# Designs tried in a protein design run: designed miniproteins, single chains. Part 64

Each design is a single chain, and the fold is of that chain. pLDDT is the mean over its residues in the fold that is shown.

## One batch from the design tools (miniprotein)

Design m2212
Fold by ESMFold2-Fast:
Structure m2212 (fold): chain A 103 residues (1-103)
Amino acid sequence: PRPTPEELDAAVKEQAIRVLGLPPDASMEEIIAALEALDPNWSQAIAEIMREILDSIEENLENMTPEQREQVRLALEGLLDTARLLGDEETAERVERLLEKLK
């Protein structure tokens, strides 16, 4: 079954919540506040969230519908921009490899 935009949003939030150790019902505002409260190393928390998302995408890639692949491709383009802004070259390379697989 194809996930709704709400289900996809919930899955992304759930992943961020797990990595940051927040309550399961945390809002996006609380996630951002937690990142800001982590001192100068908040970018490392983002990198960990990105790695978990990439691991999940890689595991499910072969089971994705064409529509899910397109949605994931757009999300990966956003993750690539984020990884580059953070200077996380390893994550950027992972995203680029995954984007190649979605062609």
Scores: mean pLDDT 70

Design m2213
Fold by ESMFold2-Fast:
Structure m2213 (fold): chain A 66 residues (1-66)
Amino acid sequence: MVGAPEISKENWGELLEYGMFREDEEAIEAALKYLPKEKKEEAKKLIKDFLAEKASGSDVLAFIKS
């Protein structure tokens, strides 16, 4: 099993990427906890779209870089 990134505010992007691609709920929740409040709602929409196969991995990476 590939190890999850460290749970920290600095690593929220890596945690979100890992959690979404591996369907790791703990990593997703940790990323949401450490996300800036203004990005939290957008991240929730992205997660829903990705799980519904409406968003790609490239969309996830683009969000993390924004």
Scores: mean pLDDT 75

Design m2214
Fold by ESMFold2-Fast:
Structure m2214 (fold): chain A 67 residues (1-67)
Amino acid sequence: SPLEEILRLAEERGELTGDQVAELLRKHKLSPEEAREVNEKLLLGMRETGAPPDVITPEAARKALEA
């Protein structure tokens, strides 16, 4: 799934930018609805973990995947 790939890359790189996440979502050819769902889950994970703006940490990605 896109969230599993985001988590894997965040763990490998330490963090991902919003631009890197947007490229991953384009690669997976998600519908607008699917992309919105992924972005909403990531935003919730970022909010719960206190991630900086436009940065997805491994913890934020993990929270998004578990939601």
Scores: mean pLDDT 79

Design m2215
Fold by ESMFold2-Fast:
Structure m2215 (fold): chain A 98 residues (1-98)
Amino acid sequence: MVEMEEVRRIAEIVAAVFREVLSRAGVPEEWIRLLVGLSYAAALEIAAGAPLEEALAIPVRFVAGVLRASGFEEEAEALVRAWEAVRAELAAAVAAAL
């Protein structure tokens, strides 16, 4: 069983890194807020031993999927492109804070 206190600690790290890195990359605050709200999804996968870039992609894919389902295809593609540009920096920042 994954320890919930460790998952919470990882989720807080993921949330802080998303806010710092994605705001510098010009991602809208509203999208950062959604990604931060999904930090526990990434944290659960990280705690289970998933590669950091794969785990951090989970919130991004979810938000992009919701945008596409709602008819916002261009916004979904812009979010994915922004994530692809900073994915290595995000993974390195999370790894350094773990």
Scores: mean pLDDT 84

Design m2216
Fold by ESMFold2-Fast:
Structure m2216 (fold): chain A 100 residues (1-100)
Amino acid sequence: MSYEEVLEKIIAQLKEALKASPYSKDSLELLASAILHLLELKGPMTAKELAEELGVSQSAVNEALEILIKAGMLERDEKTGKYSLSPEAKKILEENRKAS
């Protein structure tokens, strides 16, 4: 199975999990993981685009984005409003890809 196929399956599973339990701490962790994988798969996206792709509210996406920014996992482009993976996040995802 390709890495992209695995990512798409993870995103689909996370969408269903978020639909079932949208407001728990576990739901925010799942949402944060889905955001990282979407940005890896599709490149830089706005909070609105992430909310539309994941089928969740923009406010939930904003909560997860704030957590990821505080963790140093994401960067925001002030000119476009798009979020992208930080260099540190890219290293972590590359190490996980090599370990799988």
Scores: mean pLDDT 73

Design m2217
Fold by ESMFold2-Fast:
Structure m2217 (fold): chain A 94 residues (1-94)
Amino acid sequence: MEEEKKKIEEAIETVVRALEWAHRAAAARDDALLDALAAQATSDTLESLRAVLRAILERLGMAPEEAEEAVEVAEKHRDLLLEKLKERRAARAA
C-alpha cells in the first residue's frame, strides 16, 4: 500500500510539473512548442491526450517508458491529479 501510494504521488507530481511547464511555455509565447502541442491535440481522443502528456514528459528528460507509466498512473487517479493541480493553483495565487 505505501509503495503504491508513493508511486502514485510521484507520477501525479511529475504530470503536474509537466503541465505547469507547458503553461509557462504558453505564457512565454513559445510558438514552436504551442504549434507542436496543437498538432498533437487536434483529435478529441483520449489517446491523443496521452500522447501529448508523454511528449511533454519526454521533453523534460523522462524516458518514453517512464513517461507512459506516469501518464497511465495519473489517468487512473484523475481525482488526485485534479486535487494536486487545485492545490498548486492556490499556492501560486497566494
Scores: mean pLDDT 66

Design m2218
Fold by ESMFold2-Fast:
Parts: structure tokens; C-alpha cells; sequence
Structure m2218 (fold): chain A 117 residues (1-117)
């Protein structure tokens, strides 16, 4: 296999592991998180969604796996939005509405990072 094919296989394996981590986060866990932890986990979830869209765009992730990852990400983001501080909530809610847009997800990630400074 080419170096590019090996990298794609690694990226796909990492994405599948990250999806599994998101599935372990329950509402009960989110309710106990600090505002900083909620923002950090929101950033992580948005990065997972972005990376899934990018791999799909490259023809390296199936539509079914993309839809599953986006559904897992949306569910967790909706849970995080309920406990997020107002500024972070607005950013998360906008990202949920634009979950299929790489550029919108990148903008939301950057805006959430600014709240941690």
C-alpha cells in the first residue's frame, strides 16, 4: 500500500476510536462537568464531525459511517448545549444546525477555543 493509503487507514481507525469515546459520555457525566470541560468536549466532538466529513469527501469513509458519526456527534452536542454557558450554547446550537459543513464546524471550533482563553 502507498503511504497515503496507510495514513487513510490510520485516520479511519482513529475516527472509529473517537466515535466510541463519544458514545461513552452519558447525560449524567455531562451534568457533573465544569463549564470548561463542557466547552473542551464540545470542541472535541466538533473535530470528530469535521474529520468524518473530510474523510467522506476524500472517498475514504462510507455514507453510512458518516451518518452514524454525525448522529452520535449531534446527540452529544445537544446534551452539552443544555448545560453550556450562554456564549458556548449559541456556538454549539449553530454548529448542530450546520453539522454537514466543514467550514461552519471549523468556525465553531475556533469560536469555542476563544472562550477558553
Amino acid sequence: PSPAQIQADIDLAMLRMQKAVLKLVTEEVVEKMSEKQVIELSIFTLKVARDALELHKQGKLSEDELNDILAVSEKLLKTLSKVAPPEAKAIIDKAIKNLNSISSLQQSIEQLRQLLE
Scores: mean pLDDT 90

Design m2219
Fold by ESMFold2-Fast:
Structure m2219 (fold): chain A 60 residues (1-60)
Amino acid sequence: SMEERREEVNRRLTLFGTDYKLSDEQLQELLDLANELLDQGRSVREALLEVVRKAMKLLE
């Protein structure tokens, strides 16, 4: 279901945010982007890859 996909995205991005010491605001921005991608029909894998790719560029 969409709820299960949102829960998986939330779980994985929360772990990523902990590992990279993101602020609550930064984590929320990534969650919002990932949920928007899910709403556009992207898979969990595609949403996570795109969001993490963008986050990693900001951490350079």
Scores: mean pLDDT 83

Design m2220
Fold by ESMFold2-Fast:
Structure m2220 (fold): chain A 69 residues (1-69)
Amino acid sequence: MVDDSQYSDSARQVRDDARRMLQQGYSVPDVFRYLSDTYTMTNENQQAMMDVLRSQRDQRRQQDPRQVG
């Protein structure tokens, strides 16, 4: 069955779940595994997931630009 609504909704849901799990303290690999297992990895869903994971990485760089060692 073809349904245009499902594509946008699925990608949005993947992004929301990824952000929520990361905020709850789940690791990037755990989030990746959960989303990959829960959702069909279409191009849109994969991109949405990767975008959130990259955003998390960028946030840590900005939040901790100075390495304390």
Scores: mean pLDDT 68

Design m2221
Fold by ESMFold2-Fast:
Structure m2221 (fold): chain A 72 residues (1-72)
Amino acid sequence: SMEEKRENAEKVLEDLKDVLENLFESLSEEEQEQLIEQGRGAVEQMKKLGLEELAEEMEKVIKELEKKKKEL
């Protein structure tokens, strides 16, 4: 069902968030900027595909990474 697919996607994003946060802290400033830029591109593609809910979740992750970069 769509609900099961959403729940699975949310869990994958949660697991990926932890990995991405740890990876992000180990990256150079230039690599951090590049990752954020690539993430923004992915959000735009998801919106074009009509995956609005997934795009919103990815956008939240990107905003957290941007905040983390400013705090470093």
Scores: mean pLDDT 75

Design m2222
Fold by ESMFold2-Fast:
Structure m2222 (fold): chain A 91 residues (1-91)
Amino acid sequence: SAERQELLKKAEEAFKNGKYDEFAKYTVELILSLPTDEAQLVAAKSVLTFFKNLGMYNAVKALAQRILEDPRASPKVKELAREYLEEIDKL
């Protein structure tokens, strides 16, 4: 939808400017607007894995924290976010 494309554009612009909290805000909104818990889990895992593999730990931390703060996130999505925070805290 046009709204999803606008959120993606805002996420990309925030990331480009090093505004990781704003990046996380828009990216998590995109993830949690997906129609099923399974789709949200797959999207969250893909995004967190991608930035972790790039060594962009500030982005991973902002994304995981935003997921944990959102009451819409399923228990499995929150569990995934906690696992990523624990792993990067060891680095």
Scores: mean pLDDT 88

Design m2223
Fold by ESMFold2-Fast:
Structure m2223 (fold): chain A 74 residues (1-74)
Amino acid sequence: GGALVRIDLEPEYKEKAEEIAEKVLSVPGVLRAIVGPDGSVYIVAENRDAAEKAAEVALSIPGVKEVKIEDGPP
């Protein structure tokens, strides 16, 4: 099954959510990057390894407050 990554942004960086999504989407194994109505970025990864790499990249970006990895559907 895939994995999901939720990226929470600092309030002042919510306008950069699309730019952050684009950067994370460039990570191998990331299938989709979606900006939610709450201004968070949601990542769909092919597997857990890709999700962990996406989370690492996200944490290196200014304005990222928190990253959570969840198991995706089977």
Scores: mean pLDDT 80

Design m2224
Fold by ESMFold2-Fast:
Structure m2224 (fold): chain A 61 residues (1-61)
Amino acid sequence: SPEKEFAIRRLERDAAGAPPEVRARIETLLQRLKASTDPAEMQALVDEAYRLLAEWARARA
């Protein structure tokens, strides 16, 4: 779907500056997101990815 494709591109862009460990975790979630066809699962994967990015941002501050 266009929304899924947008979410994938946005997450890839937002994760670009993260450390390798965080990027590896985001890549795992991206692979699951690309394979998913369930809207609820897709939203949960996106939410988890941004939770990881927010935790990294807080630790960096």
Scores: mean pLDDT 83

Design m2225
Fold by ESMFold2-Fast:
Structure m2225 (fold): chain A 65 residues (1-65)
Amino acid sequence: MVSRDIAAVGISVEAKLLGVEATIERRDGKIVVTLRHPDEEVLERAYRLAEEVAREFGLEVHAER
């Protein structure tokens, strides 16, 4: 299954359920999901989960505090 859009939405929903802000951007044929949270440990956990999905579906994930 190759729906990067659905995967990006899934990452966003999961992050928001963990209290992490997520924004989805499309650039040059790539989908970029940016995760934002003030707590580094929470952000790192969300990033690791998102990275697994991103690796499978060809998405880019970025983390910011």
Scores: mean pLDDT 78

Design m2226
Fold by ESMFold2-Fast:
Structure m2226 (fold): chain A 75 residues (1-75)
Amino acid sequence: MLVPSEELKEEVRRLLVENGFSPHLSDETLEALARAVLLLEERPLSVAELSELTGLSEAFLRAVLPLLEEWLKKR
């Protein structure tokens, strides 16, 4: 199982907060989002595949995925 670094979780938190998301995201949610980032770096994945692999809802992923994809293109 991919275990994301604390640095990656904090980068994801900052990205989401800067784009109007709640600063009170749980550590479990941030870990799941950071895992989604690591998975997307390896291969393109659908929202449904990311939902299955991370446990995050498809609705939440649809809201955050454009931000994560844009951020990944700049790394």
Scores: mean pLDDT 78

Design m2227
Fold by ESMFold2-Fast:
Formats: sequence, C-alpha cells, structure tokens
Structure m2227 (fold): chain A 65 residues (1-65)
Amino acid sequence: SEEEKKEKLKIEAKKLRDEKMSKFTDTDPEKAKEFEEEAVKEEIEIVKDVPEAEKILKERLESSK
C-alpha cells in the first residue's frame, strides 16, 4: 500500500539522516542542526498523507531550539 511505501521511505530517510548527522556533528555541529531541520521538513512532505506522523514531525521541528 502507499502508506507502507511512505513508512519505508521514512525509515530509510531517517537512517541516511542519522548517518550524515553523525559525520556533521563531529566536524560542524551548526551544519548538523540545519541538516536535521531540512530533513524533518522533507519527511513532513513525504508523510503528509499520514496525519499522525505529520503532526509528530511538525512538533519536532517546532521544538528544535
């Protein structure tokens, strides 16, 4: 189903984000934070057909700082 496809994309995006975040945090913590904000915005776009997930991601973005 399309819902399952979005869940898989979300999981893969999170893995890639976590890997990149680890590298950025070691060399440039400021870039790591900006990258995380962009990644969350992209995930909101992917999951906007799944209202509960979208709400959680938006709250995460607002809570950043």
Scores: mean pLDDT 65

Design m2228
Fold by ESMFold2-Fast:
Structure m2228 (fold): chain A 82 residues (1-82)
Amino acid sequence: SLEEKLKELEEKASRELGEMVRNKASIEEVEEKVNEFIKELEEIKKEAEENKDYETVKKVEDLINILKILKEEIIDLIKEQK
């Protein structure tokens, strides 16, 4: 289901972005990874729109906004790490 796909993406994004911070990934690697998740979310959004599932569309839009905020926070954290 689309809800299961969203949950899996949220869990994967949280895990992978957290690992990138711990492993001191580059800013470029973080930007690329976030952009990959946004693309996957846009695909789910398109499928939800085709199914007229506007609740899922809104959830996807909210998650994209959260990821954009998290990207900025992670980049700032990386800049402060040695």
Scores: mean pLDDT 82

Design m2229
Fold by ESMFold2-Fast:
Structure m2229 (fold): chain A 71 residues (1-71)
Amino acid sequence: MEERKKRGEEFEKRLQRLVDENASKEEIDAFFDEIEDYLREENNLTPEQRERYDALRKQGDARRKALEAKR
């Protein structure tokens, strides 16, 4: 359980880094593809861990939309 919680924190840090470094849309899309693949392969996540990953994905989608709206 602890290790999977840390993985979520690592994804949050990676997203923050991508935003701070003004990463391209392609890099952000690739990052979220990794998260979706991870969620599909991981069958033993607790409901709390899944909610955390879902929240992270929604945050990234919102940021990606903001980047699309502002050139």
Scores: mean pLDDT 68

Design m2230
Fold by ESMFold2-Fast:
Structure m2230 (fold): chain A 71 residues (1-71)
Amino acid sequence: AVISPEEAEKLLEEAKKLAEEGIKKGRSYAIGGKSYAEILAWRFSRGNEKNKEYAKKAEEIAKELEEKVKE
């Protein structure tokens, strides 16, 4: 589904906050934040052309958290 720019920005901020909290609170929470960011990236990639930029931002958040979760 197509998401509005305002809603996409809000979801990206939430994903980033969860990623930051996950890193601070340990591996289990970090995995949760990564999964949420990956779900957002998947949802945005299914939308129209305007959603592609939000998908890339969500993927970047997931990638940053992935580096922190690795052993």
Scores: mean pLDDT 65

Design m2231
Fold by ESMFold2-Fast:
Structure m2231 (fold): chain A 119 residues (1-119)
Amino acid sequence: SYIERLTSELKAAVDEASKQLSADKQKQLDAYVDEAVGHVEEAKKVLDEYDAGKITPQEAVAKLTALQQKVAEALLKAFNIMREGKVKAEDIQAVEDAAGRLMMALQIEIALLKSKAAE
């Protein structure tokens, strides 16, 4: 899926940035990125439940909005580790660009579901 491709792009950008970090900071970065990816996987399950008719558009919006906030919080922690480790600005920017695309994809799904909730 598009979200899976964007998640892979985020992981690739993080892997490049992590080469500049100590082993301890690499473990911290990996943990926060895994946390963010875990919330994205939960968001995909919410979308699957909606497509299967198991939840309402209103329930899907509420769950996805909460998961989007959790993804953003985990990514913020990941960026703090990269900044503390003095990762090059261009490599941090690559992670920000990949994260921004993933967050935008989730926002678009939420916006589409909000339109359905208004029907």
Scores: mean pLDDT 90

Design m2232
Fold by ESMFold2-Fast:
Structure m2232 (fold): chain A 98 residues (1-98)
Amino acid sequence: MIAPEEISALDFGVLVGLAHIAKALGMEELVEKLTEQIKAWAAYVLAGGDAAVEAFAAALARETGARISPAALRAALEEIAAAKTPEEVLDAAGRHGL
């Protein structure tokens, strides 16, 4: 389980941004690797329970200014973790403003 203080919203945002750039450039292998890291990160936060989700919501507010409730963030992370394709990972992240 992740300690809440180890959660970085900026690093997550960089992974999502890089995956979109890689997709635009047709770099399929890199998109697959980055989206698998995004999925693993989402699963890791979810495995930390409510405390980890709350810490990530707080990190998003602190590091990006984004206002998302822990409940909305949990739903976003669950969709990302359950995604079966790179496109579904990016669509789930975008749908929830991540």
Scores: mean pLDDT 77

Design m2233
Fold by ESMFold2-Fast:
Formats: C-alpha cells, sequence, structure tokens
Structure m2233 (fold): chain A 73 residues (1-73)
C-alpha cells in the first residue's frame, strides 16, 4: 500500500539519522571524557544522548505501526 511504502521510507530515513546522531554522540562523549574536556562538552554530549533516545523512540513507534499495518493485510 502507499501508506506502508511511505512509513517504510520514513523509517529508513530515521534509521539513517539515528546512525548519524549516534556517531555524533559518541564523538561528543569522547571529547567530554578527555583530560581537556570541559563542562560545556559534557552538556553537549548529554544533549546529543537525549536526541538519540528521542529518535530511537520514534523509530520503535514507526516499526510498531508498520508491523500492525502488515498484520492487517
Amino acid sequence: SAELERLEAELARKREELERRVREAEELGRRAESPEGTREDLMEAARAGVEVIKLSVEILALEREIAALRAEE
């Protein structure tokens, strides 16, 4: 269905964004944990981590919606 195709495309896009966000969070975390890491670096790493969690929740919601729609076909 067109709806299933749209949701699968959105899921693929969000998964790619999650991979980018995870890499960003890991890089920020490494900087924050370094001897030269500042409190600002720690706060940036924490904020990046929160964005990863939010996106992960959105992906789970989309996966559940897609699974439900497929089960109805």
Scores: mean pLDDT 87

Design m2234
Fold by ESMFold2-Fast:
Structure m2234 (fold): chain A 90 residues (1-90)
Amino acid sequence: MSIDELFDEMNSLVSQLPEKYQSDGQEIVDLAKELAELEKDEETRLQILQMVLNQVRHIKDLSDKGLDPTPLINGLLDTLKSFIDFLKSE
């Protein structure tokens, strides 16, 4: 799957979330884009984006089951922000 295809699928999944989670879902996609621009190794970039996509799929699955995805959303946002800060410090 290409980087563009990974982002297209992430955006599609976020658009399917309940309205109250769409803002947080969009922040996840925006942070994933920033991370992809900072990561210089293409293979590592693809692996990170595939992991993010899998987490977004899990968030949607929990939401579809009527469970609260907020802890996973917050954990993913924190992880992405920390990784971006690490890459910027190099």
Scores: mean pLDDT 85

Design m2235
Fold by ESMFold2-Fast:
Structure m2235 (fold): chain A 55 residues (1-55)
Amino acid sequence: KDELLKKIQELLDRAYQLQEEALKNQNNPEKYAELQKKLDEIAQQIQELIEQLHS
């Protein structure tokens, strides 16, 4: 349980950093789209880990 919580926290921290970078790159549509895609992938991973916590 603690291991899952730590992984979720690390992914959340990474997502926050990527989101901040995406906001700073709103004037570059290609870069923004790439960062948004990475954010979506991290969000999916976090969701899966949260579901494991319910088990």
Scores: mean pLDDT 81

Design m2236
Fold by ESMFold2-Fast:
Structure m2236 (fold): chain A 88 residues (1-88)
Amino acid sequence: SFEEAIKLLEELREELSKLDPEVAEAVAQLIDLLKAGKKEKGLSDKELIELAIEALRALKETYSSKGLLSEEAEKLIDETIAELEKLL
């Protein structure tokens, strides 16, 4: 499930890179943080997926509140959150 979660985040990053490159970079940093959490902290797949969902929600709120998130990018983030929730 962690490998599936990372694949979903990498797909999100690729699509966001075409719309909002700064948001895509934030997702890339999240992927690195999750990989470090698995390797260095021994976090479970469930804990890592829950962290990914929370981080994407926080990212969406932060960029949306500043008017820096397109409607298409917001929908992609929401769809990715929904897919991650199915892995729990």
Scores: mean pLDDT 86

Design m2237
Fold by ESMFold2-Fast:
Structure m2237 (fold): chain A 92 residues (1-92)
Amino acid sequence: MEEAIEEAEKLGREAGRAYARGKMEEAQKLDEETAKLIREIAEKYGEEAAKEALAAAIRAAAEALAEELRPTDPERAEEILRQMREYLEKSL
């Protein structure tokens, strides 16, 4: 399970960077890979484990996106992190 969460985090981070760099097709493919992994985690370890993995992926994506944006738009970078925190609090 820990390895699966780490893989979800890695995919999320890569997707966030792709979004920040305007590589929308690459970001979409990474999101699709993350969705497939989350479904596999749900089937093998249950819905709670899938929620933890999804939360890790979302957090990693938002952090990666914010890091790339911060030098040019620090206000938007902070807004992305705030929205991510609110989403995770409401969804978990």
Scores: mean pLDDT 83

Design m2238
Fold by ESMFold2-Fast:
Structure m2238 (fold): chain A 116 residues (1-116)
Amino acid sequence: SDALLAAGAAFGDALVAAYEENLKLDDPVEQVINFIRAVAEGLIRMAALAPDLVVTATIKVYDKEGNLILETTLVSDGDAAAVRAQEEEAIKKVEEVSKTHEIGGFEVDFATSAGA
């Protein structure tokens, strides 16, 4: 629908803005955390606009050698509190792996499904 296209475009714009903000941050841990917060905010908006559409964000964090050190997901199902709980847990996982690994990069993939 036009509302879903508009919501998707606004979410994409928010992620681009978070990426541009991350270019000003020197700490890769802060960059990943900032992006997780932007993703969670976008998922909360998507859940409000399209409650029957489930959006899954898969976040992959790599070390400096390009090895996958963390894979975690945030899902737009539930209320804002449920998404915020997933956000807090994802941030804790990033902070934990950063104690033993030097973060070199990250990526995020989005998938959609009908809510069941």
Scores: mean pLDDT 79

Design m2239
Fold by ESMFold2-Fast:
Structure m2239 (fold): chain A 61 residues (1-61)
Amino acid sequence: DEDFKKELEEQKKRKEEVQAILQRLLDGKMSQAAAAKRLGWPKSQVSALLAVEKAKKAAEQ
């Protein structure tokens, strides 16, 4: 169960890290390149998610 437990923990941490990084990007505390490097994602994917999060924030008051 160790590998299975580790996999679930890593997936959960990955989701939390994505949200934290998106928040730092929105706050201007991190660059898209730094976020892409930390997440292991292409810069275009980070940019697209940031645009979606900005749109949500703008619609939220």
Scores: mean pLDDT 75

Design m2240
Fold by ESMFold2-Fast:
Structure m2240 (fold): chain A 62 residues (1-62)
Amino acid sequence: AAAERQAELDRISTAAAKAAGKVFNETGKDIKDEDLFNKSVEEAAKAARDAITAERQRLAAR
């Protein structure tokens, strides 16, 4: 019971990290522009949040 929650937390965490990393790798290549860098970070955070929401939605829909 408690262990299954930990497993789900790990899955959600992994999905979020993967989504953020993908966006960051695509948009964060040139950090010279402060606004571009900030947008990259913001988009990565948004992608991570979307991934978390999608994982939860998938579980709820089952």
Scores: mean pLDDT 71

Design m2241
Fold by ESMFold2-Fast:
Structure m2241 (fold): chain A 90 residues (1-90)
Amino acid sequence: PVMSMTPEQAEEVAEKIIKELEDLIKNIEKLPEEVLEEIVNAEKEFEEIKPELLEKAKQRGLEEQMKKILEKLEKLIKAAKELLEKKKKE
């Protein structure tokens, strides 16, 4: 079957992703070092796919939702980087 996601369904999925990312950011201090390293290692792939994700979302009318998701992912990666640097020093 052809995958046809309604705008309402896509919005609901985006909201769920945003909420999960916000929960991760809120609890970032509680994440194991191994998980923080995985998040930081994902930065290169994230930067590579970011333009494609935005373009695809724009074609589907989901640009605002995608921008919010990408913004949360960027904040998560930055916070993970900062915590890892602190843990390496002390």
Scores: mean pLDDT 77

Design m2242
Fold by ESMFold2-Fast:
Structure m2242 (fold): chain A 77 residues (1-77)
Amino acid sequence: GKKITITGGNGKTLTLDLSESNEELVKKAIKFILDNSEDVRKATAAVLRLIGILLDNPNISNEELAKKIKEIVEEFV
């Protein structure tokens, strides 16, 4: 399947498989943020932003969602 690798500011990487569902991509991103963020408030803000994207954009493509996940991970991790 098509995969993307995202590198956080801490040097840790998140790999997303775009053949997975949007829910699976967001669950993986949430886990990565929580496991790799030292600031609980920033981690919470990032998680809420990801959930908001799914709620506001239920038909978003895997590719577009992965781009938004990349932006959030690079900003908050």
Scores: mean pLDDT 84

Design m2243
Fold by ESMFold2-Fast:
Structure m2243 (fold): chain A 107 residues (1-107)
Amino acid sequence: SAKEELVKLLEETMKKVLELFKKILESKDEEEREKLIEEIKEIVDKTQEKALEIAEKNPEIAEFAHKVIDWAEEVSIFVNRILDLSKEEAEEELKKLEEKGKEIIAS
C-alpha cells in the first residue's frame, strides 16, 4: 500500500539520518561535520520529494505523507543548528526527533 511505502521511506530515512547525526556528534573535525550535514540535507530533500510523489499519486494518504514531509523538515531545521548545541543538548533533541518519527510510523 501507499502507507506501507511511506512507512518504509520514513524508517529508512530515520536509520540513515540518525547514524549521520551520531557521526557529527562524535567527530572533532569541522570539515567532516560540514560534509555529514550536507549528506543529511540531501537525504531530507530526497525523502520529501519521494513522499510528495506518493501523496500526488495517492490523495487518500496525503495527510500521512505530509507527516513524513514535516518530520523531514524538522530534521533539516535541527541539522542547521546542531553545531550551535552542546553534545548533551543535541543528543536530547535527537532522541525527541527519533520518538516523533516512531510515533508517525505507529499511527
Scores: mean pLDDT 88

Design m2244
Fold by ESMFold2-Fast:
Formats: C-alpha cells, sequence, structure tokens
Structure m2244 (fold): chain A 73 residues (1-73)
C-alpha cells in the first residue's frame, strides 16, 4: 500500500518542476535521500531505473525530468 521510492522521487521532481515554478528543477541523490528519509544507495538505484525508463535525465548538477512536460509517445 506504500508508494514506491521511484514514484516518490518522480513525484518530488514533478512537484518542484510544476508547483515550484522551476521547470529545470534539479536534485542530487543526497538531497533526495534527505527529503525522502531514504539511503543514498536506494535513491541512486531508483534514479537509475527512472533514467532507463526515460522519465529522468542525469546532469552534472543532479537529476531532473527528461522533459518539463510529459513525453508524448
Amino acid sequence: PTVSLAEAIYGRLYFGSFYGGQPDYVLSPQELAELLNASVSAVTRALNRLVEDGLLRRTPRGYTLASPVPARK
């Protein structure tokens, strides 16, 4: 019944991008671990899956949405 860590990460980045008014909202694995009370290793694993799924992209500053709007198939 609990939301997965990957869903929580995606939701947080989506929230920051759209509700925070920051379409290029970027968070590091350490920042996500602190915000979600999770280990950096668990967050990094979830981030890698989201990047493989095309939902997030890796930048030198951290991770962000692959597109500021949902990617259309």
Scores: mean pLDDT 72

Design m2245
Fold by ESMFold2-Fast:
Structure m2245 (fold): chain A 75 residues (1-75)
Amino acid sequence: ALLDRVADAVLQAIDAALAKNPSEEDKTELLRVRDKLLQARANGASEEELRQTIAEAVKVLEKVQKKYGPLVIEP
């Protein structure tokens, strides 16, 4: 499904953000939204719940990108 592909992309972006060795506060937030998204997928959450969880993760990623620079996934 489209949401599964978006969730996979968001999870990859979270892993890329963690690789930048952010502060413990930012690392904790990244791990929190990562775990929440993984749990939502594992528990068969509704499309609306998945969309809301993805939106929350994207907000955290935007904060990290502004603080640590653009997220570049190495080829």
Scores: mean pLDDT 79

Design m2246
Fold by ESMFold2-Fast:
Structure m2246 (fold): chain A 112 residues (1-112)
Amino acid sequence: MEAEKRRAEAVAAADAAMEAAVDALRAEHGGTLTLEEIRAILELGRAAMLAAYPELDEEALAKYVEATLKALEALKAGDLETAEEYRRKAAEYAAKIFGLPLSIFEETLSAS
């Protein structure tokens, strides 16, 4: 369907933008990305998705980015319980954005 095609194109555009940003940052200083750099990359991806598919749930997409960052911040602090909670919330927001059943994300999470 056209909506599914536009969604796939939006995801591809976001992936391309984020990959280019990661490559540019690694070329500049190498090594591991900071949380601030990861935030900027995720926000660039969000902007690319909304530009390609404006009908996306912008609130859910913003919450997905924030949950992902909070999971990474908790992981860096050694708070594994909080990290898992935010990873689960990020999966829930991703399911809402793409209209996929939560069971798909639950299966993926239990396999990892």
Scores: mean pLDDT 71

